# Designed miniproteins, single chains, continued (5): the designs that were tried, part 11

Each design is a single chain, and the fold is of that chain. pLDDT is the mean over its residues in the fold that is shown.

## One batch from the design tools (miniprotein)

Design m16371
Fold by ESMFold2-Fast:
Structure m16371 (fold): chain A 55 residues (1-55)
Amino acid sequence: MKFIVAEGASEEEKEAFEKAAEVHEKALQDGLSDDEAYRLAMKTYFEELAKIKAK
């Protein structure tokens, strides 16, 4: 998995990235494949971003 936090990203966007990274690590520990872990992390990242944009 490769996540890039753009320079100038907001604090909320950085928190979304951190949450996605935690989901990825947990998925790998639970025995999911790299592809499955990455998809789960990306889903979490975009869901958190959507919450930020909805505020």
Scores: mean pLDDT 72

Design m16372
Fold by ESMFold2-Fast:
Formats: C-alpha cells, sequence, structure tokens
Structure m16372 (fold): chain A 63 residues (1-63)
C-alpha cells in the first residue's frame, strides 16, 4: 500500500493516495512513511490541518 500511495501522488491522484496511505496505516499504525504520504496528499488537496496532524504523527513515530 505504501508503494501504491507513492505512485498515486506521482500521478496526481491525491484522493487515491489518501486511500492507500490509510490502508497502510490500518495494517501498521506505526508506519511513519504512510503518515508522511498521507500528509503530502492532504497538503496537495489544500487540507492544511489534516496535513499538519499526519506530519506530526509521522515525526512522532520516527523518534
Amino acid sequence: FVEAAKKAIENGDYEKAIEYAQKAIDLDPKNAEAYELLAKAYEKLGDEEKAKEAKKKAEELKK
């Protein structure tokens, strides 16, 4: 799912990127990379608050 989310972002398909990133998180809630991809997709869609929350979670998990 992480790789699928990356490809969706590359293709400009940010809604699919959110779906794939969410599925990756559902399988592994400690996957910092999935949260990074989620943040990037939300940022591209203009959802600043959700992007900020996902980015904060990714940073927390990388510690």
Scores: mean pLDDT 80

Design m16373
Fold by ESMFold2-Fast:
Structure m16373 (fold): chain A 71 residues (1-71)
Amino acid sequence: MEKKLEDEILLAFAKMHIWLAKKFFEKGDLEEAKELLERAEELLKQVDPEDPEAQEAREEVERLRKEVEEA
């Protein structure tokens, strides 16, 4: 199974945004964390929904968004 280059790039950027969001959340910067998670979600919408890594990333975004909103 071959990923399109565009999907690989989008997934990489989404993962980086998730990582940064988690770091900002750990520091208490909830506004920055929320913005990064929203951007990651938009990037993931363009990635193949059947990609296991993309599915895992989407689940992480949803989990972190709930934590940020309830914090």
Scores: mean pLDDT 79

Design m16374
Fold by ESMFold2-Fast:
Structure m16374 (fold): chain A 63 residues (1-63)
Amino acid sequence: LPELEELGRRAGEVMRKALAANPELRPEFDELTRKAIRALLEGKIEEALKYLEELLKLGEAAL
């Protein structure tokens, strides 16, 4: 799933940078990451994409 892998990679990179700058955001990132992983494990690809997009937006807003 090329779109899913690319979005996940970008969200992960932004999240790492955001957490380095604002460690207090960890609980919010952890919740979104958990929801994305659960959706992936359940085969709910569109829900996983939604949570990865939310992770990316949160991370970008924190930078």
Scores: mean pLDDT 81

Design m16375
Fold by ESMFold2-Fast:
Structure m16375 (fold): chain A 62 residues (1-62)
Amino acid sequence: KPSSEEAAEAVKRAYEAAKESQEKAKEVLIDGGLDEETAERAAELLAKGNGSAAASLAQSSV
């Protein structure tokens, strides 16, 4: 499982991917070590432009 810091960095990388596709953001989050359900929810938040909520969700899941 990733650390809180690693989860936050995965969210930052996924935020760039979310500008193109929510599915790509989800894949980046899964590659960062998040489970599929958390990655999907965080990707939805990123696609809507809510990076802070996505980071908080990812960090609280680890």
Scores: mean pLDDT 79

Design m16376
Fold by ESMFold2-Fast:
Structure m16376 (fold): chain A 74 residues (1-74)
Amino acid sequence: EEKKKKLKEELEKEIKEVDKLVEERAEAAEEALEEAKKGSEEEAKKKFEEKSKELDEKAKEKAEKARKLAEEYK
């Protein structure tokens, strides 16, 4: 049971990290919208695309790890 408890804690940690990445993407989108309103639409779009790509890659890595941990928890 100790091993299952540690796996559960690690799984919960990875899930929380994925949730944080989703929030970071939402914040980046909002910041890009504000910059676009100020006349920097092209720069804002480029920055958002770069940030979104980085966050997407991190989210996929965390989601895969969480999936593997969930399977091991069984």
Scores: mean pLDDT 76

Design m16377
Fold by ESMFold2-Fast:
Structure m16377 (fold): chain A 61 residues (1-61)
Amino acid sequence: LSPRQLGDVYLLTGEWYESQGNYEEAAKFYQKASDHYEKAGDLERAKEAKEKSKKAEEKAK
């Protein structure tokens, strides 16, 4: 898998955990998605995934 494809897989995994109310796991997978999008040079998707991670962390409190 390319870094872009790994970012997509982790983003979808985070979205699945968020749909289950598991915000702690969602935040972790959104962070992994952001890291892989950065490796792919996709800074816009990396930023969006990082923002989703932060919002999931807030909901996990």
Scores: mean pLDDT 85

Design m16379
Fold by ESMFold2-Fast:
Structure m16379 (fold): chain A 78 residues (1-78)
Amino acid sequence: GPLAEEARAKADRYEKAADRMEQLGITEPAELYRKAAELYRQAADLYEQGNVEEAKSLMEEADKLAEEATRLGTRQLT
């Protein structure tokens, strides 16, 4: 469904971000992006199972981790 597809798209996006950070030697933001991607994948599975509330909670946790990774990555590139 659309919600699961969105969650998978976010997981793919942040795995690519993690790969880029690792290539630059920026390890802490990469690790946070990978943790976010794992939570997005779990949320996608929960959406497919119809567990919308639990999936939403994981999406919110993943969004917070991705946001922190972006802040840390920006500081290290600045």
Scores: mean pLDDT 87

Design m16380
Fold by ESMFold2-Fast:
Structure m16380 (fold): chain A 67 residues (1-67)
Amino acid sequence: MREVLVEPVPGGGVRLTVRGPETRTRVLSAEELQAAAAEAAAAGWTVRGAPTPTSVESARAAQAALA
């Protein structure tokens, strides 16, 4: 399975950490996050959030988009 971790970034963006054969990290705006979540869902990726209130909400939104 491929895994994506979603974390909020100060300034209103989010950080995605993609886990696979090589770990990759990207910082995205809120609009880019929605597009990335839809793409990850189409590819069969699993999304997880960090254990902060804001990151949990961001991860929940991404998880809902991927479910």
Scores: mean pLDDT 57

Design m16381
Fold by ESMFold2-Fast:
Structure m16381 (fold): chain A 76 residues (1-76)
Amino acid sequence: DPEALELVKKADELIKRADESEKQGNYEEAIKFYKEAIELYEQAIKVSTDPSLQEYLQAKIDYLKKKIEELKRKLA
């Protein structure tokens, strides 16, 4: 599905920005980009008909949600 893949591409670009912000210690900015990427991955799951892609993206979302909680603890 071209629409799902385009959403994944946009989300992956946000992950690169989030990773860079995290490396620089900009945890608030990293959390913002990770959250935006999760929204795009969730949209990709909704428009996708590929079960393998849906499973892969769900695992990514779950990982990113755990990472956001870890980064929030570093800000406290």
Scores: mean pLDDT 89

Design m16382
Fold by ESMFold2-Fast:
Structure m16382 (fold): chain A 59 residues (1-59)
Amino acid sequence: MEEKIEIYRKLLEKAAKSGNPVAKRLLELFERDPERFVEDLEKGKTIAEMEAEYKAERE
């Protein structure tokens, strides 16, 4: 898990730093719970589904 988290973090940070707004939003989701983000992404959850779940928890 740690190795996957590190890979995703580097990819998202690089893309966000290059000005990609989608990558910036993904990085925000990732930073909330990196392990959950990786698991959700590997399950094939869409960005919209992950955002909706995080919003429900944030109430």
Scores: mean pLDDT 75

Design m16383
Fold by ESMFold2-Fast:
Structure m16383 (fold): chain A 81 residues (1-81)
Amino acid sequence: PEEALEELRRALDELVTAAQKGDYDGVRESAKRVAELLRRHPSDEAHRLVAETGRKLQELLSDEQLDRVMAVVDEAATEAL
């Protein structure tokens, strides 16, 4: 539903903001929320939004920042399963 996509966009925006600030606790919390929303409301549009956000992070962050953010995201996604 549209509401779930709005929540996903909000969580992804929070993830990007936290990542740019080096707020890894914020990255973890937002990543858990994203994983939870994808599990409960999987859709092509939801996966497209996640892929677009991943691409945006690659453009905005240094290699070092990106590696750390991706490690936190992977850990959070595993915990959300």
Scores: mean pLDDT 82

Design m16384
Fold by ESMFold2-Fast:
Structure m16384 (fold): chain A 58 residues (1-58)
Amino acid sequence: MELREALKSKDPAVRQEAAERLGELGDPATREALVDVLLNDKSPRVIDAAARALGAIL
């Protein structure tokens, strides 16, 4: 729950770290939030982190 809220942070560094940690946890319940970040986030580094996290969760 807290990591999903961090994905909505105004700080791109916080969003990147949250995406990486969600990928490490491998929780499929977070897949929708990571897909939303991948498609709608404006930071390339955050998008990359979300893509890697989705690969881990698959």
Scores: mean pLDDT 76

Design m16385
Fold by ESMFold2-Fast:
Structure m16385 (fold): chain A 66 residues (1-66)
Amino acid sequence: KEIEKLLKEAEELRKKAAELNKEASKLYNQSKEDPKALAEGDELFGKASELLERAKKLEEEAKEKE
Protein backbone atom coordinates (compact mmCIF):
# COMPACT_ATOMS: atom_id res chain seq x y z
CA LYS A 1 0.00 0.00 0.00
CA GLU A 2 2.95 2.31 0.66
CA ILE A 3 4.23 1.45 -2.81
CA GLU A 4 0.84 2.33 -4.31
CA LYS A 5 0.90 5.72 -2.58
CA LEU A 6 4.36 6.53 -3.93
CA LEU A 7 3.42 5.44 -7.45
CA LYS A 8 0.19 7.45 -7.42
CA GLU A 9 2.02 10.57 -6.24
CA ALA A 10 4.63 10.04 -8.96
CA GLU A 11 1.90 9.61 -11.59
CA GLU A 12 0.18 12.83 -10.46
CA LEU A 13 3.48 14.71 -10.74
CA ARG A 14 3.97 13.31 -14.25
CA LYS A 15 0.49 14.51 -15.24
CA LYS A 16 1.28 18.02 -13.97
CA ALA A 17 4.58 17.95 -15.84
CA ALA A 18 2.78 16.93 -19.04
CA GLU A 19 0.41 19.89 -18.67
CA LEU A 20 3.34 22.27 -18.18
CA ASN A 21 5.09 20.80 -21.23
CA LYS A 22 1.99 21.44 -23.34
CA GLU A 23 1.90 25.06 -22.17
CA ALA A 24 5.63 25.41 -22.86
CA SER A 25 5.12 24.05 -26.39
CA LYS A 26 2.41 26.65 -27.03
CA LEU A 27 4.74 29.40 -25.81
CA TYR A 28 7.63 28.13 -27.95
CA ASN A 29 5.36 28.29 -31.01
CA GLN A 30 4.52 31.90 -30.10
CA SER A 31 8.19 32.82 -29.51
CA LYS A 32 8.74 33.80 -33.15
CA GLU A 33 6.30 36.70 -32.64
CA ASP A 34 6.84 37.30 -28.90
CA PRO A 35 10.36 37.07 -27.42
CA LYS A 36 8.87 36.99 -23.91
CA ALA A 37 7.08 33.75 -24.78
CA LEU A 38 10.44 31.97 -25.17
CA ALA A 39 11.46 32.85 -21.60
CA GLU A 40 8.04 31.82 -20.24
CA GLY A 41 8.26 28.53 -22.14
CA ASP A 42 11.69 27.86 -20.63
CA GLU A 43 10.30 28.53 -17.14
CA LEU A 44 7.43 26.08 -17.61
CA PHE A 45 9.74 23.46 -19.13
CA GLY A 46 12.02 23.85 -16.12
CA LYS A 47 9.12 23.34 -13.73
CA ALA A 48 8.03 20.26 -15.68
CA SER A 49 11.55 18.81 -15.47
CA GLU A 50 11.58 19.42 -11.71
CA LEU A 51 8.28 17.56 -11.30
CA LEU A 52 9.59 14.66 -13.40
CA GLU A 53 12.68 14.39 -11.18
CA ARG A 54 10.45 14.27 -8.09
CA ALA A 55 8.33 11.57 -9.73
CA LYS A 56 11.47 9.57 -10.53
CA LYS A 57 12.61 9.72 -6.90
CA LEU A 58 9.22 8.47 -5.70
CA GLU A 59 9.35 5.63 -8.24
CA GLU A 60 12.84 4.67 -7.04
CA GLU A 61 11.63 4.64 -3.42
CA ALA A 62 8.72 2.41 -4.44
CA LYS A 63 11.12 -0.05 -6.10
CA GLU A 64 13.37 -0.14 -3.04
CA LYS A 65 10.39 -1.00 -0.81
CA GLU A 66 9.50 -3.92 -3.08
Scores: mean pLDDT 80

Design m16386
Fold by ESMFold2-Fast:
Structure m16386 (fold): chain A 85 residues (1-85)
Amino acid sequence: MKHLEEGIKLYEQGKLEQAKEAFEEAIKENPEDARAWLNLGIVLLSLGELSEAGTYFGKALDLEPDNEEIKKRIEEALAAADAAA
């Protein structure tokens, strides 16, 4: 819980590398937490790592395939990245 919350706070502050590190720790602590994979993907999109972001979004969906909120957030994040290119 703490690493996920710290990662979100760091991301909101624009500290993308520190946010990435915090989400990587959250995944090590609980690799089945789809939210940690989702947030790591969002950070990677902000860093310009589109291919890696896609891989981690795939992990989040694989963990919770029927979660429409995760699917919607992934679509919104990918659309925003495409619009920024």
Scores: mean pLDDT 80

Design m16387
Fold by ESMFold2-Fast:
Structure m16387 (fold): chain A 55 residues (1-55)
Amino acid sequence: DEIEKLKKEAEEAIKAGDFKKAGELMKRLQEAGASEEEIKKLEDMGVRKYLEMNA
């Protein structure tokens, strides 16, 4: 499943602090037909991680 694979890769990129890669993967998820809710969840996760790293 392409969506599941991309979602997992995006989560790993966020955990690693690679926000550029996470953004690219989230765009690919949207192109692959992932729901707005799934994209929003990853976006929120990335914002939280970014704030933690820059607090």
Scores: mean pLDDT 80

Design m16388
Fold by ESMFold2-Fast:
Structure m16388 (fold): chain A 64 residues (1-64)
Amino acid sequence: SAKEEAKKLAKETVEKLVREGVPAEEAARIAQEIVEKKFPDLKVEVKVESEDGVPVKVEVTVEE
């Protein structure tokens, strides 16, 4: 479903950006923008809990 695709895209984008050295908060923001661009009818919120810039938990909320 579009909702599941949005969640997967957000998580994959955050993981990719963090692996490339992007700070967790910035990665979450970029992931949210990318998902909103691909799924404009969905409300997407990406939140990352981090310690010293390292993400320990990624939370993605998607509403239609």
Scores: mean pLDDT 76

Design m16389
Fold by ESMFold2-Fast:
Structure m16389 (fold): chain A 70 residues (1-70)
Amino acid sequence: ASEYVRNAVKAAEELEKQGKWYLAGLSYLAAGDADPSNPEYYRKAAEAFRKASETYPQWQPLADEAEAKA
């Protein structure tokens, strides 16, 4: 993977540890956009946005969009 993708995934993992699901989803989405050949990044983005949407329903469309890209 590119250095950008590796850094984005690492940032997302740290944000997940902090419970910052929305920001983790954004970081995984950035990784997916940079490496669309690996659907796992979009799946992880969708999962993170779904967790964020449990508290803030406005994030549900982002989860659906990321899932559709996987």
Scores: mean pLDDT 81

Design m16390
Fold by ESMFold2-Fast:
Structure m16390 (fold): chain A 70 residues (1-70)
Amino acid sequence: MIEELIKKAEEYKKQGNNRLASLYYTFAGGEYRTKGDLEKAKKLYEKSLELDPNNRLAKRGLEAVLEDMK
């Protein structure tokens, strides 16, 4: 479930593991995008990139969601 992915991201962030936290927020963003909740997907991808600016998956996900919002 999406909530478990966000919980994992928050746990990794609390541990200082920004790379894994970023990846789990990216996975949650992808799930929201698949469900059509583009605004929640966008926020999770932005949060992923804030934690890890080199997260290529989050960058691609954000680009895709912004295109879907047009």
Scores: mean pLDDT 86

Design m16391
Fold by ESMFold2-Fast:
Structure m16391 (fold): chain A 100 residues (1-100)
Amino acid sequence: SAAREEALEHLRKAMESPDREEQIEHLKLAARYIAESGDGLTALLLGLLAGLDGLPEEAVAEIKALLDPENQAAFEAGYRFGRFIRELDEEYERLLKEKE
């Protein structure tokens, strides 16, 4: 759908944004388009990005509030997985420094 394509484009812009505030605004726009499309997979991807980039808790809550309850569950699943990957990446970087 057109709404799904717009959501994915804003997710891409969020990934490419060097500024945290600009990144959060693109993620909020993606959430609004997800609410129109009803696409749980795109909601999961939104959550994954929010978790991977370690967004502030307040920003995560604001993004989640833009979604319907079903898509909020998908967002939370993605967010938890993204946070887990971020923590693994931080641990991997720590181990590399210890071997130098």
Scores: mean pLDDT 83

Design m16392
Fold by ESMFold2-Fast:
Structure m16392 (fold): chain A 84 residues (1-84)
Amino acid sequence: MEEERRILREIADEMMPAEDAALRARDRAALDAIAAEIAAKLEEAGYPELAEKVRRDGITPSGLMLMLAVEEAIERQRRRREEE
């Protein structure tokens, strides 16, 4: 959990400024590219479910949705580990 949150926070911190700029410019192509990059980083970090959610829903509100998605994915992953 601790390492997971650090990695996800670092990804959010790195990508959030670019996402916010793209949102202000209403640049859909840039937003799609940023979402794809975030998803790729999450998948590389070992969070494929979170990456899939980002690809499906996108991340639009200044990284807030990313933080919520991160927390949901961590909780879901923890439940799956408990179920297994």
Scores: mean pLDDT 64

Design m16393
Fold by ESMFold2-Fast:
Structure m16393 (fold): chain A 75 residues (1-75)
Amino acid sequence: SVEKYKEEAKKILEEVQKWFDENKDKLTPEQRKLAENYLDYLQELVKIIEKEKNPDFAKELVDYLKSLAEYFKNK
């Protein structure tokens, strides 16, 4: 259960990273810096999820990560 959420978190981060890599050349320098800072925040959240041992809390963190990832791609 916890392992499933860790794998899901990693996949979400990989998808956001892929979107950024495909779109970064179309962003202004200011937009790119903001996007990089946001991506760093998502990376730290994934590290927290990787250390989580409670499956219910891991699920809540992954749900939060999903909402942040959707917000990032729609910016």
Scores: mean pLDDT 82

Design m16394
Fold by ESMFold2-Fast:
Structure m16394 (fold): chain A 74 residues (1-74)
Amino acid sequence: GLDELAERLKAALEAIAKSEGYEVIGSTATADPEAQTASASVKAVDKETNTEVELKATVLGPAARAALSAELRA
């Protein structure tokens, strides 16, 4: 379901952040059944630069599951 998809997105973003050398400081998974979206956000910090980064991913509903949008913000 959308909740399961949101949790999987969160886990994937946490894995990406760790592979890039960031320390994960917070994560959120959100499913919106009315909008037919699943979203995840991971906040991490680069300890060397003391810069906070945010990784986000949103998946549109089942008909658009081939489309994935992701953003990296500092």
Scores: mean pLDDT 74

Design m16395
Fold by ESMFold2-Fast:
Structure m16395 (fold): chain A 99 residues (1-99)
Amino acid sequence: RRVEELLRRAREEAERALRLARLAREDPSYREQLREELRELAREVEGLAREGGSEEQLREALELLTRAATAAMDVGLVPEGVGEALRAVGGVFEALLER
């Protein structure tokens, strides 16, 4: 999969997640859609790390994921898959810094 396509999808998914988090503050029925959007975002971010995205691209993806996950936690969701995606990105950064 193309790194640029994964990053574009991550940006779009993060925007939808943030919008759903705002809606979920007023209506808990949006929490399920938010959970699904976060799962997709986490998977795309993990995919970016595995496909060899640049440090800049991975940092942007990490910022998007962290922001969306924080918004979801503010409405009472435990974001699934975020920990694995964060570990994958962190591992790539550590390897990049050591080489």
Scores: mean pLDDT 75

Design m16396
Fold by ESMFold2-Fast:
Structure m16396 (fold): chain A 78 residues (1-78)
Amino acid sequence: MEEEIWEEARLALLEIKYAITLNDYKKGRITKEQAIEDFKKILDELKKLLAESTSPRVQADAEALIKQIEKDIKEIEK
């Protein structure tokens, strides 16, 4: 329970970081290069969480967010 709460909190923080980075990029507050760098850092943290997590729900949510961020990076690189 406590370990799962920690994993959920970590995932929520990564979701918030993703949302902030995406919004900052869309508003022109950060460069394309900075947005890609920030997304890659979030991906590294999500992949680590996915590898360490024992919660199927956290694993599924992290995997979905990884796919979304990878898609956003490809769209920005165009």
Scores: mean pLDDT 84

Design m16397
Fold by ESMFold2-Fast:
Structure m16397 (fold): chain A 67 residues (1-67)
Amino acid sequence: SLLEEAERLVEEGVRAYEAGDAERAARLFYEAARLYEEAGAPAERIAAVRLLAIGAEFDAELGRVIF
């Protein structure tokens, strides 16, 4: 289901982030949020995953500027 796929993408995103790949994590979290939205998930769940994506994207951009 779309919900199961979104959950898998969140888990992959967390693993990517823990591995130091913030850019990959951001991409996975944005895709997960899209799938949650398509599946009609609660607004709170979609917002939480989007916040994770924004945080990871910020870390990725910071790495691009500094490193």
Scores: mean pLDDT 85

Design m16398
Fold by ESMFold2-Fast:
Structure m16398 (fold): chain A 59 residues (1-59)
Amino acid sequence: MEEKREQLLEEAEKIIRDALARGDSPEVATAKAAKYLLDKGVDPEEASRIAAEAYRRVR
């Protein structure tokens, strides 16, 4: 369980870093990460939490 969550966090961090590097806002970068997680079958509430945590790690 913990290993899967950490892997999702690492993937979300990469998406956020790439989006910010392209000039996207923090809101757009976080939304892109959350959408990626949703597409992988992650629950909407959990996807939002993981994306927010990933953004804090990138900052």
Scores: mean pLDDT 81

Design m16399
Fold by ESMFold2-Fast:
Structure m16399 (fold): chain A 71 residues (1-71)
Amino acid sequence: KKEELRKKILELIGEILRIIGDIIELERKLEEAEAAGDEEKVEKIKKEIKELEEELKKLLEELKKLEEELG
């Protein structure tokens, strides 16, 4: 049971790292859009970052729960 929890934790960490990478890429695009003065694109990217941050928060909550079960 603990071995299965460790595997789930590692898989979840992989998902978390993927989302963090996506956020970093969007933050870079946000800086480019801000430098270009493209307000519409800035707002769109900010919304996408916020949605990914909410997903990340959910995954981090799940990770914490699994780590508590692992000890």
Scores: mean pLDDT 84

Design m16400
Fold by ESMFold2-Fast:
Structure m16400 (fold): chain A 96 residues (1-96)
Amino acid sequence: NPAEIAARERRAEEAAEEARREAQLLGFSPEMQERIAEGARLRVLLGADEKEMDEIRRRFDEQVKRAALEQGLAGEDDSIEEYLQRLGEAIAQKNK
C-alpha cells in the first residue's frame, strides 16, 4: 500500500530528526548523532509501530530525567525538554 509506505517513511524521518536533535542536546559527537538518528529511522522502517516508538521514547525520557537528577539539574515540574537543555548545558560546561 503506497499510502502506508509513505506514512511509514514520514514517521521514520520524523523519528530520525528527533533522535538527532536529542543526541545533539546531550553533546554526542556528530558521528554518534547520525548513528542514533539512523537507528531510530531503521526501527520505524522495520515495523516498530507507534506504540513501540512511544515506549522507546518513554525509556529515553526516563534516562534523561535520571541523568539530570544525578547531575543535580532537575527542578520540580521541569519538562523533558528543560531537562535536556540543562543536561546539554552541563555537558558543554564540563567540556570547556
Scores: mean pLDDT 67

Design m16401
Fold by ESMFold2-Fast:
Structure m16401 (fold): chain A 78 residues (1-78)
Amino acid sequence: SLEKLFEMIDRDALALARALTGLDLSHLSPETALRVALTAAISRALGFSAEEIAEELAKIPGIDEETARKAAEAVAAA
């Protein structure tokens, strides 16, 4: 089930988030870090600019503008 899939990746969410963004997101919960990483990766795949990706990331609760910008720049540069 999807629930069991999320259980399997929950412990690895921070590692996956780091792999996708290259950033230290360990100050965030695993769920929030993964949400940041996936939102950035999907937005890049849709052709969003770094500025547009940063704007989408800033909408995530608990994410400051600097963290959003750094994640957007890292993903856009990859």
Scores: mean pLDDT 75

Design m16402
Fold by ESMFold2-Fast:
Structure m16402 (fold): chain A 68 residues (1-68)
Amino acid sequence: SLEEFKEKELESARKYLESLGASEEEINKVLEEIEKVFEENKDASKDELTRKILGVLLRAMEELEAKR
């Protein structure tokens, strides 16, 4: 289901961000952006949702690297 896909993507994103050394505050902000992707793209395919989520994660990675 879409709900199961969303929960799996949020958990995967959390683990990925934790592996990058992100703080809980930074993780929560990115997870909120991912939830917004699901809310704004209800008619999107799983492939489209995955691409949008990857975009959010890539931007988060770049922002974390910039804070070094």
Scores: mean pLDDT 83

Design m16403
Fold by ESMFold2-Fast:
Structure m16403 (fold): chain A 62 residues (1-62)
Amino acid sequence: MSILEIIREEFPELSEFDQEVLATLAVMAAASGKRPLSPEELARITGVSLETARKILEVLRG
């Protein structure tokens, strides 16, 4: 499952452009650190729910 698919499922009310921006911000936030981000940290940085942050991190781990 892609990060964009997770964002589309959690935020169907957002425009396609806003969904793509949010997905990009989530990926950049997760990739920018030298240590693994916690779900709580990713949720705080991006504004997504804690559950959505966990799903995003699971995709990024493989």
Scores: mean pLDDT 73

Design m16404
Fold by ESMFold2-Fast:
Structure m16404 (fold): chain A 60 residues (1-60)
Amino acid sequence: SLERQLELLLETAERVLGPEVAARLREEYRRLVEVEGASEEEALARLDAEYRRLVEEALA
């Protein structure tokens, strides 16, 4: 399910990048869905892309 995929992404982000980054990603998901009207699938895809970007940035 999309809810479980979101949970796994946020749990992984917390372990890898820390709770502050995970909180920012959670708020970004809410903003995309509630404010911008993005679908849950679209919001999750954008969040996954942002997580990957942040990991690559942290490893540089």
Scores: mean pLDDT 85

Design m16405
Fold by ESMFold2-Fast:
Structure m16405 (fold): chain A 67 residues (1-67)
Amino acid sequence: MEELKEKLLKELEKIVEESKANKDKEYIEKKAEEVRRFLELGRRSLSPEELEAVERAVKELEEIGKE
């Protein structure tokens, strides 16, 4: 399942970068909510590294949304 981990990390990076480039508050809020739900549902199934990456992405999206 290493491929799923790599895909997850790349998708999170893409979402954050797109949010920084576009600064669409509605899009950012929607993506932050989706990532937060994924974090909550995945807490028992994700690796520590994946959990850290998802949590970091949520924090970055929330910071971008404040601007």
Scores: mean pLDDT 74

Design m16406
Fold by ESMFold2-Fast:
Structure m16406 (fold): chain A 78 residues (1-78)
Amino acid sequence: MEEEAQRLIDEVRELARKLAELMQKLGYPADPEAVANAVRVYAEEVAKQPGGIDRLRALVEGLRANVEKYEAILKEKE
């Protein structure tokens, strides 16, 4: 369980960084490191709560969906 929580926290942080980097490439003001760190702290707090693992999985899937969406937009931008 603890190893799974850490894996999910690390994935959340990395996805948040990627999302912020994609937003920067699309012209939105974003600091990838600041966003990644803020989301990591939030994920660590979520992990301490009952049902935190399921909430972290939901957060990972939401961030992954947004990363895929913005990557698709960037590719079709040409």
Scores: mean pLDDT 81

Design m16407
Fold by ESMFold2-Fast:
Structure m16407 (fold): chain A 64 residues (1-64)
Amino acid sequence: SETERRIAQLERDLADTERDIANLKSEIKKYEKKDPRKATIYFTALGILEAARDFLRVELERLR
């Protein structure tokens, strides 16, 4: 069904977003003490990705 296809796509998007969040957290930790300005830029990007993750979670719950 259309709903099943949409759920599958959202699950893939969520998995990709969670992986990107984990990678970005590692980059923040790497630069936090060495390049605080770069870490701040990554921290801002992290906030955007976490908002996207939360949106995907809400959409998945609505379709289930």
Scores: mean pLDDT 88

Design m16408
Fold by ESMFold2-Fast:
Structure m16408 (fold): chain A 78 residues (1-78)
Amino acid sequence: SAERRRRALEEARKYQEEIEKNPDNVESLLKLARAYAEAGDYEKAGRAFREIIEKHPDSPYREEAVALARELGRRAAA
């Protein structure tokens, strides 16, 4: 629904601000990526997942980001 997407974009904005202040907060970056995916913004979600994979390769969140990015690609192709 439009309301669900609106709320997802509000969450994304909140996490974007947290990342701007704390760019090494990988948990917030993962939440941002998920919020964009829920909003249907697959381009922004993919960029956020890629940032986790490229900038935080030793993070415990990396494998989850890889798995979610692959799922996102499958959803975008469907």
Scores: mean pLDDT 83

Design m16409
Fold by ESMFold2-Fast:
Structure m16409 (fold): chain A 88 residues (1-88)
Amino acid sequence: KKELRIKAANLTVAAGVEVAAADIAEYSEKDPGPKPSREEMLERAAELFTEAAKLYKEAGDNQGAEDVLEFARKYLGEERAKEIEEKV
């Protein structure tokens, strides 16, 4: 389904934004700016990656789901990525 793939892509982008915000927050500890903690942003990214992978899988796009899990491993770490994989 085209619509599911578009939604999955949008959620993947949103997750990437949360990861980028978490990285910025790590450097912004010297100048406190972001209201959510780095940990909270990474948890939000994990939820977004989980939904994206589920939507890709539901759309029959197994490659898209695998790519999302690979991004989760690279940006959130192995443990969070395994939690996401178990939910998909």
Scores: mean pLDDT 73

